# Ledger of designs, part 109: designed miniproteins, single chains, continued (2)

Each design is a single chain, and the fold is of that chain. pLDDT is the mean over its residues in the fold that is shown.

## One batch from the design tools (miniprotein)

Design m7782
Fold by ESMFold2-Fast:
Order: C-alpha cells, then sequence, then structure tokens
Structure m7782 (fold): chain A 59 residues (1-59)
C-alpha cells in the first residue's frame, strides 16, 4: 500500500534526522524504483514528507 511505503520511509528518514523536504525527495526516488505511476510517486512523496514533519514535531 502507498501509505505503508510512505510511513516506512518517513520513520527511517526522521530517525536519521532528515527534514521533510529531504524525505520527499528520497520517497519520490524510491517510488519510481518500485515502478509506480507518476501520480502514485507524487502521493508517496507527499505522504512521506507529511509523516516526517509530524514525527519531528512529536519529538
Amino acid sequence: MLEEIAEKIAEAMAEAGYTPEQTRRVALHAAKDLGLSDEENERVAELAAERTQKLIEER
């Protein structure tokens, strides 16, 4: 599921101290590697960035 992929990326990136902007770029590349559509790639990137921001704010 796109949400699971985004969450896993966000958790890893937030734990490593990366910003939401950096997470968005990593998630976009990861989604492309999975062969997802352009729309799905953008959705995964957006969800991962939003999740990373929430995880950083929670700390």
Scores: mean pLDDT 79

Design m7783
Fold by ESMFold2-Fast:
Parts: structure tokens; sequence; C-alpha cells
Structure m7783 (fold): chain A 87 residues (1-87)
């Protein structure tokens, strides 16, 4: 399904973020994560999963605005929660 494809891309981007040592490149990868989360939100009809996606987008937006390692780590954890909750 399209959702399974988006989840696979999301997992790959999180692995890339974990391996990336350059802060600017890490934020660029988070921007790609944000785009995938927006696509997932448009396709998702389950209110609980939509709520988790919205929270993940908010956390990613905070990380992109702040640029701190702590904010990036919180964003990664929020996105992992979406992956874990999705079928």
Amino acid sequence: SKMDELLAELRRLLEEIRAETDPARRLALLGQVRDLLLEMRALEEDPELRSLIDKAIETVDRALAEGTDEAVELAVLAVESVIQAAK
C-alpha cells in the first residue's frame, strides 16, 4: 500500500539521521521526514494515528526551528512512535 511505502521511507530516513554527523544535513533529512508525515496524515483515517502523526509533525517543526540535538532526538522518538503505532 502507499502507507507501507511511506513507512518504509520513514524508517530509512530515521536510520540516515542516526548515522549523520553534520547538523545541517540532519535537519535537511528531518525536512524530508516532515514531508512524508504530511503525506501520511492526508491518507490516514484512524483518529488515534492521525493524532500521533500531528504530534510528530509538531515535534519535527520544533527541531527544524531550534536546530538543537535535543530537539532532533525528541523528533526522532515522536516519529518512531508513529511507525510503531502504524499497521
Scores: mean pLDDT 87

Design m7784
Fold by ESMFold2-Fast:
Structure m7784 (fold): chain A 82 residues (1-82)
Amino acid sequence: DKEEEQLRKKGLEEEIALAKELVPKVGIEGTIEYFREKAKAYLEKAAKAKTEEEKLKYTIRAEVHLEMAEALERGAREEPFE
């Protein structure tokens, strides 16, 4: 649905902005680890969610964090993205 697509797009944009700030502070590997750990935490929250709405929101957040970690692994540089 369009709402899910917009939530994913906005989340990805926010994570890209965060990565640009984190990479110069903790390096590319530290930034990837941060997003992977955040994704794992959101998946655990999704599994414990009592409503389908909460489960979906946490799952989307986890997927966006994993997508960012994967993008960083493939196109990673010591410096942040332009």
Scores: mean pLDDT 74

Design m7785
Fold by ESMFold2-Fast:
Structure m7785 (fold): chain A 70 residues (1-70)
Amino acid sequence: SNKEEIEKRIKILLEIAKDIPEPDKEDIEYEKKVLLELGVDEETAEKLAIARSKLKLMTQEQRDEFIKKS
């Protein structure tokens, strides 16, 4: 259930952040490494790393929309 909730939130975030440029590969790889060390599976860690990197680039209005939809 927690994994399903995370995947749903990732999808919502990526839709809101669709116009944000792809984050730097090094930033994504760093976030992914941290998540893998915390025991997150590789597929979820890849998606969540991209989402977390984009979240840092989002405006406050985009973050508020994410909270509203999640």
Scores: mean pLDDT 81

Design m7786
Fold by ESMFold2-Fast:
Structure m7786 (fold): chain A 97 residues (1-97)
Amino acid sequence: NAMEEKLKEEYKKRINETEQHLDALMAELRQRSPELAALAEKTRKNFEPLIKEYEKDESVEALRKKQLLLETAVAFAEMLLGIDRSIEREKERERLK
């Protein structure tokens, strides 16, 4: 089915883009807070067995599930960066008093 093959290629592209985005976020976290980076890395490693299981199934559904897990890892890394930035802003406001 030509439509199914196109959908698989679209998911593969999105997965690649999401993995690159996650790697960039992880690099920023490591620079800003090694402790928060370690927490994000632990969460990512906890997803690895599920991702590997989905990679054994070449279905569209398996690719979609892999993408959702990676998007969840991205959201968690972004949340940690947001927390770090909020703490930094609060400390700066206290220094100005």
Scores: mean pLDDT 83

Design m7787
Fold by ESMFold2-Fast:
Structure m7787 (fold): chain A 100 residues (1-100)
Amino acid sequence: TVRVETLYIPKDITLKEFVELVKEMIRKLFDPETAEKIEKILEELTKNLDPEKVLSNEEVLTLLSKLAQKITETLPVNIRLEVTELPDGSLLVTITVSPA
């Protein structure tokens, strides 16, 4: 089964706010047990970073790409990220999860 969700990322988002948005997205895309495992991966990727840091779009996309890569290394799934930058500098990210 293929699952698709869209994440809206406002301009000037902090790392802490970004992590919370990504956690909400993970809980929509995966069962609770799998979501918990992925949240631990996200925590490992961000544990040494300043939670109050304002992220650039490049930093947001880098973190999402690293998370997607770690998920595909851990779980038998493929992840596709489709990114649209809006005129105000915010991002729409469509996340597609399919069986590997």
Scores: mean pLDDT 87

Design m7788
Fold by ESMFold2-Fast:
Structure m7788 (fold): chain A 76 residues (1-76)
Amino acid sequence: SVTLTSEEEARAFFTAHLGEAVEITLPDGTVIRGLIMDVREDSVVLADYRNRSLIRLPYSSLVGATVRLIDPRLLG
């Protein structure tokens, strides 16, 4: 797993892993899982296939988060 220390590092991570499944642990301990669908200027968009929804996460909310690539089977 990798700790994202800046918004630039967050954007670079998600750009490099577009189309892959990720688990994000936010600094408050909240865990988010999804497929990286879109990497925008200020945010990443994850697909949550279980809820058939898109989750938009601003990079500013991801500073201090821990991210890891996961098996897509964990998404459904």
Scores: mean pLDDT 86

Design m7789
Fold by ESMFold2-Fast:
Structure m7789 (fold): chain A 104 residues (1-104)
Amino acid sequence: MENIEKAIDMVAERNKIELKPEEREKLLERAKKVLKEEKEELEKELATEPDPEARELIELILKGDLEALREKVIRLLQTELGLPEEEAEAHAEVVVLLAKAMLE
């Protein structure tokens, strides 16, 4: 599954950015490197994070509980940032795709 590629395409479309094939490939390569490094950092943060809400998000990502992750991200975006449901769902879909890419 092309999770990183789909996430990049969704973000570009959402922001009305026209990506040239060469630019898309460079972003994909950078995203793959960042996601690999981020997984290692999340494992370290889980051991030291004092905020229970943040710890729960990290645990859901690392366990691959993508449905629970999606629901929690939607809820946080709606309740803390005041985003409308459609916007919160769009952001949550990108987060889930990046989490899938990080785990594989």
Scores: mean pLDDT 72

Design m7790
Fold by ESMFold2-Fast:
Structure m7790 (fold): chain A 64 residues (1-64)
Amino acid sequence: MHPLLQSIKANVDYLKKTESPEFVIEVLNRLKELIRADTSVPEDVRQQIVDYIEKVIKELKQEQ
C-alpha cells in the first residue's frame, strides 16, 4: 500500500472515532478535491485514494 494512502486511512479511521459522520463526510469531500488537484501524486495512487474516500463517504451515509 502506498504510504500516502496508508496515512490517509489512519487519519480517516481516527476522525471516524472522534467526529460526527456529517463532519467526516464534509472533511472527506474536501480531501477528495485536494487529492484530485495534487499533480505531485501519481494518477493511479490519486485514483486509489479517491476511490477509498468515496467508499467511506458511502458507508457513513448508510449509517445516518
Scores: mean pLDDT 81

Design m7791
Fold by ESMFold2-Fast:
Structure m7791 (fold): chain A 80 residues (1-80)
Amino acid sequence: MEELERIVAEMRELVEQAHKSDKETKEKLIKKIVDLLQEAARRLREMIAAGQVTPEQARRFVDELTRIAKEVKKLIEELK
């Protein structure tokens, strides 16, 4: 739980930094956020399989990861 919450917090900070960054820095931050999204999804799946999260906790994390993924999509569109 704590590890997943830390990754989500880091992604939120990186999204905010990316919005304020130049194109080159934004591209680098987007790549880092995508890598962290994949890591967070993998860890959440492992935690669900291990019975370490409630359905309510899993839903909250899925919603957070989905929100971050939408923000990343917007950032990518800004690079066009």
Scores: mean pLDDT 83

Design m7792
Fold by ESMFold2-Fast:
Structure m7792 (fold): chain A 74 residues (1-74)
Amino acid sequence: SFQVSAGGEAAMRADIKELLRNELKVPEELVDEVAAEVLEYATRLHAEKLSKSSEDLYRRVVEKGRELAERLAA
């Protein structure tokens, strides 16, 4: 499960990579690049308290990951 508030940056990065591989089916060659951009986005959302809940943060991270994966595949 995606855990931002309980984990450090390394744990968040690991959760994002797992999400990209298992849920979004991002190709392995793109996982690190997409994960880096998604992590920056998630960190900013968390720091600025722009997410309303862990579920909201997770949803926004999924949407951003999908957007970036589609952009890189084009």
Scores: mean pLDDT 69

Design m7793
Fold by ESMFold2-Fast:
Order: structure tokens, then sequence, then C-alpha cells
Structure m7793 (fold): chain A 77 residues (1-77)
């Protein structure tokens, strides 16, 4: 939970994709799912930034978790 909040706050503060990707590498898939969902709730631009950082990480489990976060957000709309 704390790591997911850190990633969202970094995106909101204008952190680079590379800086966010570094944070994501320290996170579990569950943290990435939460970060993606919460970022999208804050705004589409923050969700896109998290998604770009996840793709830069090259970690398939984190990419799958981000897809789950997007699906959860879309289902709530």
Amino acid sequence: MKKAKEAVEAAKKGASVADIAKLLKEMSPEDVRRATLEALKEGEKYGKLINEAVNLSGDQALKDAAVEGVAEYVAAQ
C-alpha cells in the first residue's frame, strides 16, 4: 500500500517515467495494480504515466497487474 501511494504521488509531482519505473521495480504486482487504479482515479494522464513506467520496467507480472488495475477502473465507469 505505501509503495503504491509513493508511485501515484511521484506521478502527480511530475516525476519522470524512469524515476517511476525505478519505484515500480521495488513493488509487488498487487502494489502495481493498486497504483494503476489510484492513478487513473486521479486522472487519465497519471494512469498513462504509470503504464509507461510499467512497460519500461520489462516485468511481465507488473504489466499484467497494471492491466488488472485498468480493467478494475473501466468496470467502475
Scores: mean pLDDT 81

Design m7794
Fold by ESMFold2-Fast:
Structure m7794 (fold): chain A 75 residues (1-75)
Amino acid sequence: SILEKKVSWAPILYAQGKINQEILLNQLEEEIEELGEENFLKIIKQELGNYYNSGKITLEQLNEVVQIIEEHINQ
């Protein structure tokens, strides 16, 4: 869906160092509001895992962006 494409865009570009945390968090707020926290985390972890498996991000980049998202949700 268009929502999932926006989510995938922002976390992946952040993991690759192409956007800052402020842009990431602003995009995440909209997508979390629409999908709910649990469903959003499930989708984004799957998409980030696919990018890691295809060699487009490192494990360290994946872990960093997941941590930022989880910390944002838990605040």
Scores: mean pLDDT 76

Design m7795
Fold by ESMFold2-Fast:
Structure m7795 (fold): chain A 65 residues (1-65)
Amino acid sequence: SVTLETAAMIRAVGLGVELGEVTASLKDGELVITIKAESEEDKKRMLEEAKEIQKLLPNAKIEVV
């Protein structure tokens, strides 16, 4: 079966190609996912998607900029 981490990464990457840029990095063992929004509508959608990704990765930090 697919792990929750793999599913969350696939979702984040998909959003990066459809609705903006996505960057994933490790900082002191913590996964940080940064999603860049270019419009107010994209930002609203990114914030909703960030909630879903957070459910899959409760220990990751997810930022919308």
Scores: mean pLDDT 69

Design m7796
Fold by ESMFold2-Fast:
Structure m7796 (fold): chain A 80 residues (1-80)
Amino acid sequence: ALEERAREIGEEIKARLLKAGASEELAEKVAKDAREAVLTQPELAESVRLVGEALAEYFAGKKEKARELYAKAKALAEEV
């Protein structure tokens, strides 16, 4: 179901951000925003997931990897 997919993406993003050292408040906010984005535009699900991964890599100090993931997410969103 769409709701389950949105929930899974949000939970994955939250877990990645927390593991990377982001605050619980920030991780919860980003996960909630990601869940709402997927529910609003399901075709952006993969792009939203990649943005979450980019943020986690950024918090982990891997800025180059974060940039690459964000660029990929943007390209996917532009195809929608």
Scores: mean pLDDT 83

Design m7797
Fold by ESMFold2-Fast:
Structure m7797 (fold): chain A 142 residues (1-142)
Amino acid sequence: STLNVNLSGGGTFPEGGSATLTANISGTNIADYNFALYQLPEGASEWVLASYISGDGSETWVDDRFAGRLTPSVDLANQTVSWTLSNLTLEDTAGLTLALYANTPEQRLVASVSVDLSGNVSSASFDISLNAGSGSPITVVP
């Protein structure tokens, strides 16, 4: 079967509230992947890594910009990965991209989808090369 990613958690959220972005993984074992959440901040031209979690849940990282507000988690039995973002600001409504990495030393990106926390979930499948020469944020992933 083919790897499939189903995103949920889009909607309209009040400032100061909380939102949970969830990805359900099917067609493969979630533990074989690593997950990175990227955000495009308001007025920025480049995506920045917001959080990382391994598919087995053993390794996590959260950018200092979201420290204490963004919590990643994995549910192995239900094959879901989620991020709960608390104390929402309008800047948090910028587009988010979930990136999936192959279980290889090179951590090749296998799929990405975009979510707008203020709107409907949209899926755009594209292959992003982990290219160090392009100023890739991969060096900040633990």
Scores: mean pLDDT 66

Design m7798
Fold by ESMFold2-Fast:
Structure m7798 (fold): chain A 67 residues (1-67)
Amino acid sequence: SGKAKEIEEKVKKRKDEVLKKWLEDARKNGDEKTALLYEYKLNNKDPELLAKQKKKSEELVAKLLSS
């Protein structure tokens, strides 16, 4: 039963490594918007803080797209 938690933790760490690689690829391609998105995800290690930031960003984007 403890193996499931270990696998989930390894998957999370692996995703961070993949995000770092995608960040470097985005920088090489000159895609600044995608690079900033990956930087935000890598800097925010707290899922609750990430969710709050995402909610505020989505609300702002929705208002801009609706106007």
Scores: mean pLDDT 70

Design m7799
Fold by ESMFold2-Fast:
Structure m7799 (fold): chain A 113 residues (1-113)
Amino acid sequence: MEERARQLVEEIKKIVEEMKKLFDDGKLTPEQALEYAKKILELLDEIIRMLPQLDRETAVEIAKEVVKIVNEFLDIIYEFSKKLTPEQREELKKAIDEIVKKIDELNDKVSEL
């Protein structure tokens, strides 16, 4: 279980690194940003479901790392959104709001352990 949780963290990290590279190169599209956001949501949901199966120390460590990586993702998306049309910005905002809710759920689940 711990190995799988760490693999999910590395997958989120890889997604953020790939998106950062596209953003820095001026190649990130709104469609790609939305796809990355949806993938992060799926991975967060899987991690949250696994937390009760981890020991408390490992769960806390994984949650802290995930929050750090996802906050880096949100910073990139925030900067990217400044270059978007109002319509494109609204669509991304909905995905971002869902990610923020998942981070709150992650922190809440860890506090219950």
Scores: mean pLDDT 86

Design m7800
Fold by ESMFold2-Fast:
Structure m7800 (fold): chain A 64 residues (1-64)
Amino acid sequence: MEDLKRRLLSAAMKVAQEQGRLDLAEEIRRLLRRVTDVAVLQQALALVEQGRLDEALALLRKAA
C-alpha cells in the first residue's frame, strides 16, 4: 500500500513538473491520505504514467 502511494506521488510530481501543473500533484498527495483501495491506486498510477493527471485526480476524488 505505502509503496504504491509513494510510486504514485513520485510519478505525479514528475508529470506535473513536465506539464507545469504542480497544483494537481499537491491535490493528489492530499487525496492519497484517504484512499485505501489498491485497485483505484493502481488505476490512478497508470493514468499518471500516461500523463492523464486530471483523470487520475477525478478517480482519486471519487475514492476518497
Scores: mean pLDDT 81

Design m7801
Fold by ESMFold2-Fast:
Structure m7801 (fold): chain A 57 residues (1-57)
Amino acid sequence: MTVVVMDPAESWSEAQRQALNEKAGESIVKYLDKIDTLTVGKKAKPTIDKKLEEYKK
């Protein structure tokens, strides 16, 4: 038997987000937003670091 492997990474991510939004509701969507914010934070690390230093002053 030949196993056909398909990588549904993109399709799965899209379907997963829709399913979570419908089933779990806003609470789960907000949690996912937090994870996304952490990723964005890495890109803005220099700016955030500068702001934190100014805030602590």
Scores: mean pLDDT 54

Design m7802
Fold by ESMFold2-Fast:
Structure m7802 (fold): chain A 80 residues (1-80)
Amino acid sequence: SEEFEEARKKFLEVLEKDVSIILSDPRLSEEEKKELQKIVDDYLEKLKQLPDDVEELQKLAKELGEEIAKFLEKVEERLK
């Protein structure tokens, strides 16, 4: 649907921008950058299999956001 395609486009634009900012942080190790990229890639594959349902897209976006937040908490704990 048009509504789903617009929501998907917005999700991808926000995700690409946020991930780019995180990956530009010089405090991240190469292994942490690879871990984040794997999380993102895994969720992009899930997105390809999603039904045309905005609620399912919102759920996936929330789950990815929580996964990235947990990743960032681990990085912050390593840094101090």
Scores: mean pLDDT 86

Design m7803
Fold by ESMFold2-Fast:
Order: sequence, then C-alpha cells, then structure tokens
Structure m7803 (fold): chain A 120 residues (1-120)
Amino acid sequence: SEGDELLEELEKLHEETLEKLKKVKTLEEAQDVLNEYRAKYQEWLEKLEELLSTLSKEEQIELLERVIAQVEKHKKELEKLTEELSKKDPEIAEFIRDEFTKLENGLITRLKELIEEIKK
C-alpha cells in the first residue's frame, strides 16, 4: 500500500540519520545532519499530507497511529545513541538529545492532536 511505502521511506530516513549521527565528530557536523533531517522530513510530511487527503477517516487514523509508533521507536534509538555518545562527546550528545528529541516530541504531539481532530 502507499501507506506502507511511506512508512518504509520514514524508516529508511530514521536509519540513515542514526548512521550519520554515529559518525559525527563536531557540533557543526551534528547541525548539518539535523538540517538535512529537517529538510527530508518536511518533504516526507508533504507526501504524508497528500496521501491522508485520499484516505478514509479510519485509514487516516490507522496510518497516523503507525507513524507515531515509528517515531517513538526512533526516539528510543536516539536515546541509546546519545547515552553511548555522551561517554566520548557529551556536548554533541546533549545537542542531539535536545534538538532531535524536541523535533520528534513536537511531531508526536501534532499527530496525536490531528487524530483527535479526525475522530470528531
């Protein structure tokens, strides 16, 4: 399904971002990864919005719940990465924790709000 394809694209984006973050050695490199992630994520969100407009109310809720689950999984992977990275580069670990967690929490909140709006 198109929803499964979008979720696979999001999983790939999450995996590629985690791989890049494992290789960062400076705050500038971490900022570059964040900027690239934000840009690709915005493009992915536009694809999600387009797909949602073609789906039934029930299908929209199901897809959004699956997206939230995938973002929550990515947050846990980021937490593990920042814990390990904090032993070597605490400043970079703190930046990643603060900026990526903030971004992911913001999305989860927005998607949960959208589900409640759709249920009305």
Scores: mean pLDDT 88

Design m7804
Fold by ESMFold2-Fast:
Structure m7804 (fold): chain A 99 residues (1-99)
Amino acid sequence: SIEEKIEEIVEEVTKLLNELFEKLGWNEDEALDFVDELLAKAVEKLDEKGIDNSLPDELRQLYRLLEFLEVLKEEARKLGYEELVKRVEELIEKVKELL
């Protein structure tokens, strides 16, 4: 199902973020602050695009995930983590295939 595919992508995102935080030596507070900042930026992008609760839940989840990954990609690029940028781009393509 689409729900199962969304869950699979979310699991891959969680794994990628955990690997990043371990590599950076970040504690839980630093990791949470980073994720909260990415989520805030993703919400701003969703608002700019007019994505709201009127959409079907699955479609809304996909757009939220897409904008989160796009923000993560830009932050990874700023940090110079080219391998992370590539992995995030692959996840973005998986989300786009479900839209």
Scores: mean pLDDT 82

Design m7805
Fold by ESMFold2-Fast:
Structure m7805 (fold): chain A 64 residues (1-64)
Amino acid sequence: SELEKLARELLAKRTPENGRKAMIARLAEMYLKSDPETQARLREAFEKTSTEEELEFFEELVKK
């Protein structure tokens, strides 16, 4: 989907630590508003490009 492609592009291009956390927060917001299929794809793309700490941060955001 368009949202999935946008999220992947944002993650790929925003590597600085501060910018990376901001992108993860945006991804979490998009994730919560998405259908289960889109959520699965976003999560898969993110897991391939993220650290364990970034995954934990993402999980905490989507849990709330």
Scores: mean pLDDT 71

Design m7806
Fold by ESMFold2-Fast:
Structure m7806 (fold): chain A 65 residues (1-65)
Amino acid sequence: AADLKDPAVQEELKNFIFGALLAQGLSQAEAFDKSQALLGLLKETYKGYEEPQAYAVRLIQMELK
């Protein structure tokens, strides 16, 4: 399981979120700012009931609604 306290895991998740936001049509600047905010939210709210990347997809969907 991914350890969310590991900086490498956090960087991988941030890069995943950034790429997903770019794929949704956000600018590089918007995707960067939102990826930082969503990683912070993920670190605060993640309970380990699903894979972190799956949870990140849910957070992205909520942000874009």
Scores: mean pLDDT 80

Design m7807
Fold by ESMFold2-Fast:
Structure m7807 (fold): chain A 82 residues (1-82)
Amino acid sequence: TPQNVQQIQQIQMDIYRIISQTRQAISQGDRQTAQQYIDQIRDRIQQLQHIRDSIPDPQVRSDIDVRIDTIQDVIDRLQAQL
């Protein structure tokens, strides 16, 4: 639905903003704040997964899964820096 598309776009924008904040916290040596931001990104991934599960189109679900996988790879690399 159009609402699902808007929600996905908003969540992705939130994720990229939080990734930037995470990188900043890591650069400042603030490991606790960086971990809190990583946890917030994981929460947004769960929201994306929930929206994905509500979508009947297999191609759209696959596209969302690719986006989730890309974000998860970024998080894993950020977590490794902590």
Scores: mean pLDDT 88

Design m7808
Fold by ESMFold2-Fast:
Structure m7808 (fold): chain A 80 residues (1-80)
Amino acid sequence: MSPELIVLNFLESLRENDLEGAEKYLKELLSLPESEYQSIFDFLVASVKQLPEERRQAALELLRKSKSERAKEMIEALEA
């Protein structure tokens, strides 16, 4: 699956309140090779920021649960 398609599936899972699906796709995003992760980072952050507040908060909660350095970077970007 392309990195961009994983982002779209993550966003769709959040919109549908499918937290299990969102967590699955988030783990895939956080596990991408560095070059691929960097290529989608700005798109991912901008897309999450365009979600309704309640969906954005669900994304932040999933990121806080992941305890990865990449999740921390994404939280900081989303709160900026």
Scores: mean pLDDT 85

Design m7809
Fold by ESMFold2-Fast:
Structure m7809 (fold): chain A 96 residues (1-96)
Amino acid sequence: SAGEEFKKAIERGVETILSLPEEVQRELLPWLERAGRHADPRVAIEALVALGAAYYALGDRERAIAALERALQVAREAGMDEGVIEFIEELRRRVA
């Protein structure tokens, strides 16, 4: 399904961010913040989840949670599949 493919895209983004050196993760923060404001909700959600993963890896749990909460808001406002919303909620619980 489209929702399952989107979940896989989000998972690949998280795995990519977590595999990067901390220096590169830090350098990506302003780019991910910008992409998180994108008009396309799919682009915004992928960027905000990646931003959450980057903050989590850098030890900033508070900003990681905030980024995932922003991703949830975008997903709900855009009417994303329940499976996508539940997946992001699970990621938020894991970083809390």
Scores: mean pLDDT 89

Design m7810
Fold by ESMFold2-Fast:
Structure m7810 (fold): chain A 100 residues (1-100)
Amino acid sequence: APLTPEEIQQAVQLGELFRQLYEQGQRLINTSLNPQQQFEEIKEKIQTAPKANLLDILFLAELLMLDFQYSPEEALEELQKIVPPRDQQKLEAFKQGFLA
């Protein structure tokens, strides 16, 4: 089903929040001692769930940018490859907020 206007707004707002935290060198989620394992677990969760949780998308972005040293552009490109087609609208809204 297409996202509701409220779901789109929530995704944009979370992207904006993540941008602010990223610019301040802050993070929402403390990683385990193994960021690679945590990334793989969250990626599988996104790919196997009926709907991707918006917060899991943020966690992957955080791991890519802060732990794996991806640029914002590289991280967003990687997320597009990971997120299933059904959840691409959610990712695009998050990306819109982050890039604003």
Scores: mean pLDDT 83

Design m7811
Fold by ESMFold2-Fast:
Structure m7811 (fold): chain A 73 residues (1-73)
Amino acid sequence: MELIVNVTVQDQDKVPDLAARLQEEAQRYADAVQRGDEKEQQEEIKRLVELVEEIKAELGRDSVQVVIETESK
């Protein structure tokens, strides 16, 4: 099973470090799901939510989109 995570940040050049971290944590979450590591999944979801909220606080509510799908869908 492969997890597909797509992250889009509007005007990412204003928050390049946050955008890069969001992509990195999204990949770590996908890897944790593939490994069945529930603890790591919970930790990575928390980080993703925090980063999304921080970007939205700086750029606005519609500035970030995260889409998570599994290949088995």
Scores: mean pLDDT 72

Design m7812
Fold by ESMFold2-Fast:
Order: sequence, then C-alpha cells, then structure tokens
Structure m7812 (fold): chain A 69 residues (1-69)
Amino acid sequence: MELKEEIKERVKKKYDELLKKNPNVTNFDIANIITEEIREYRKYHPGALSDQEILELSLELMEELKKKK
C-alpha cells in the first residue's frame, strides 16, 4: 500500500466511526482526525512525507470528506 493511501485509509476509517456515533460531524472534527493520523504516521515514518505533501494530502482529505457529509 502506498504511503499516502495508508494515511487516507486510516482517516476514512476514523471518519466513518465518528459518523456512526455522531452524524453532526463538523469540519473542525474532520481537521482534527486528519492532523492526528498524519502526526501518528510521521512518528513511525520520520521524513517519509514533506511539509508540502502533508499540506496537499490534508486539503485533499478535507475536500473528500466534506463532500461525503
């Protein structure tokens, strides 16, 4: 599995669990999930993603999850 896809899969899983428990998920909640999963991933894979790649991935995930809400 590609590096970015691993993060995306984890974020989507957390988002689905949150929606199951609380259907009124806010954009702030989505941003927190994305930030947490990226930080968690970087802890175990230091230097694997640049700051630019993290920004792009975060924006992509935010747009995708907002569209599903």
Scores: mean pLDDT 75

Design m7813
Fold by ESMFold2-Fast:
Structure m7813 (fold): chain A 93 residues (1-93)
Amino acid sequence: MLAERLWEAYKLYSGLSEEELNLIIPKSLFEKVGEYLEKNGLFTPEDLYKITPSDLVKELGLSKSTASKLVETLKLLAHWAELFPETAKLLER
């Protein structure tokens, strides 16, 4: 699920525990972000880059700090996805 991918990426790059992540960004917000992305057809790194903190504040009612952290997570996911083609090639070979 997209929400789980966002959660895993944030945990990996932040170095925080799941409990600490839940205090900063509750799992329910990852579910809402995932639904928002899917509903708007946002699946590419370019699409993820279109998301701004203000969009998340308005759409999800998040604080500016939480929205900024989610945008950072989306950018990390987008950067990770840019490396995905090389991994996909290795899996096929």
Scores: mean pLDDT 66

Design m7814
Fold by ESMFold2-Fast:
Structure m7814 (fold): chain A 69 residues (1-69)
Amino acid sequence: ALKGEEAAKAVEEELKKAGVKLEETIRDALQKALSARASLAATGLGDLLKGGVPEEATVREALEVLRNL
């Protein structure tokens, strides 16, 4: 299982790789993080993925939460 800090870095790396495709990359990276660590689902990230692609501001907040877990 990934630590929160490692999960946050994984999402951040995918964002950097995607450039113009940030929306799809955010969704994929969050999905991988949730699959790797069940505790991330409890933080409401699962609901973000069900509701569609999160806004950049929401993603930045999620990254800070992941880093602090």
Scores: mean pLDDT 54

Design m7815
Fold by ESMFold2-Fast:
Structure m7815 (fold): chain A 56 residues (1-56)
Amino acid sequence: LAEELRELGRKLLEGKAEATPVGMDVLRRTLYYMDYYGLSLEEALEEAARAVAERY
């Protein structure tokens, strides 16, 4: 699940525009982790996907 959500977040960032609620949650958290914690894109995607997977 986390790996699938990580790929979903990456596709959204690449402009493939899959605007599901779960996908938008991953995207929002990815941007938050990059901006607030200074994580790289890959680290932020990993943390965002993990956090969303743990919730669902």
Scores: mean pLDDT 75

Design m7816
Fold by ESMFold2-Fast:
Structure m7816 (fold): chain A 72 residues (1-72)
Amino acid sequence: SMEEERRLKAELARLILEGAPDDEILQVANRLGLSEEEKEALLRARRDHSSLLTPIQEEAVEALVQELRARG
């Protein structure tokens, strides 16, 4: 569902911001149905401290903001 997808994207953003291990991030990414290429790009951006966010990272941050607004 759209609600479940938003929740998972928000969870992904939270894990990234908290500096969670790659395995925990991959578990959520797998549940979101990300491709192997998308998962690799996500982990590479994290390792390289890239100033350019991947599309999924941008979507995840947006979902987290929406989730926090919905709760407050």
Scores: mean pLDDT 73

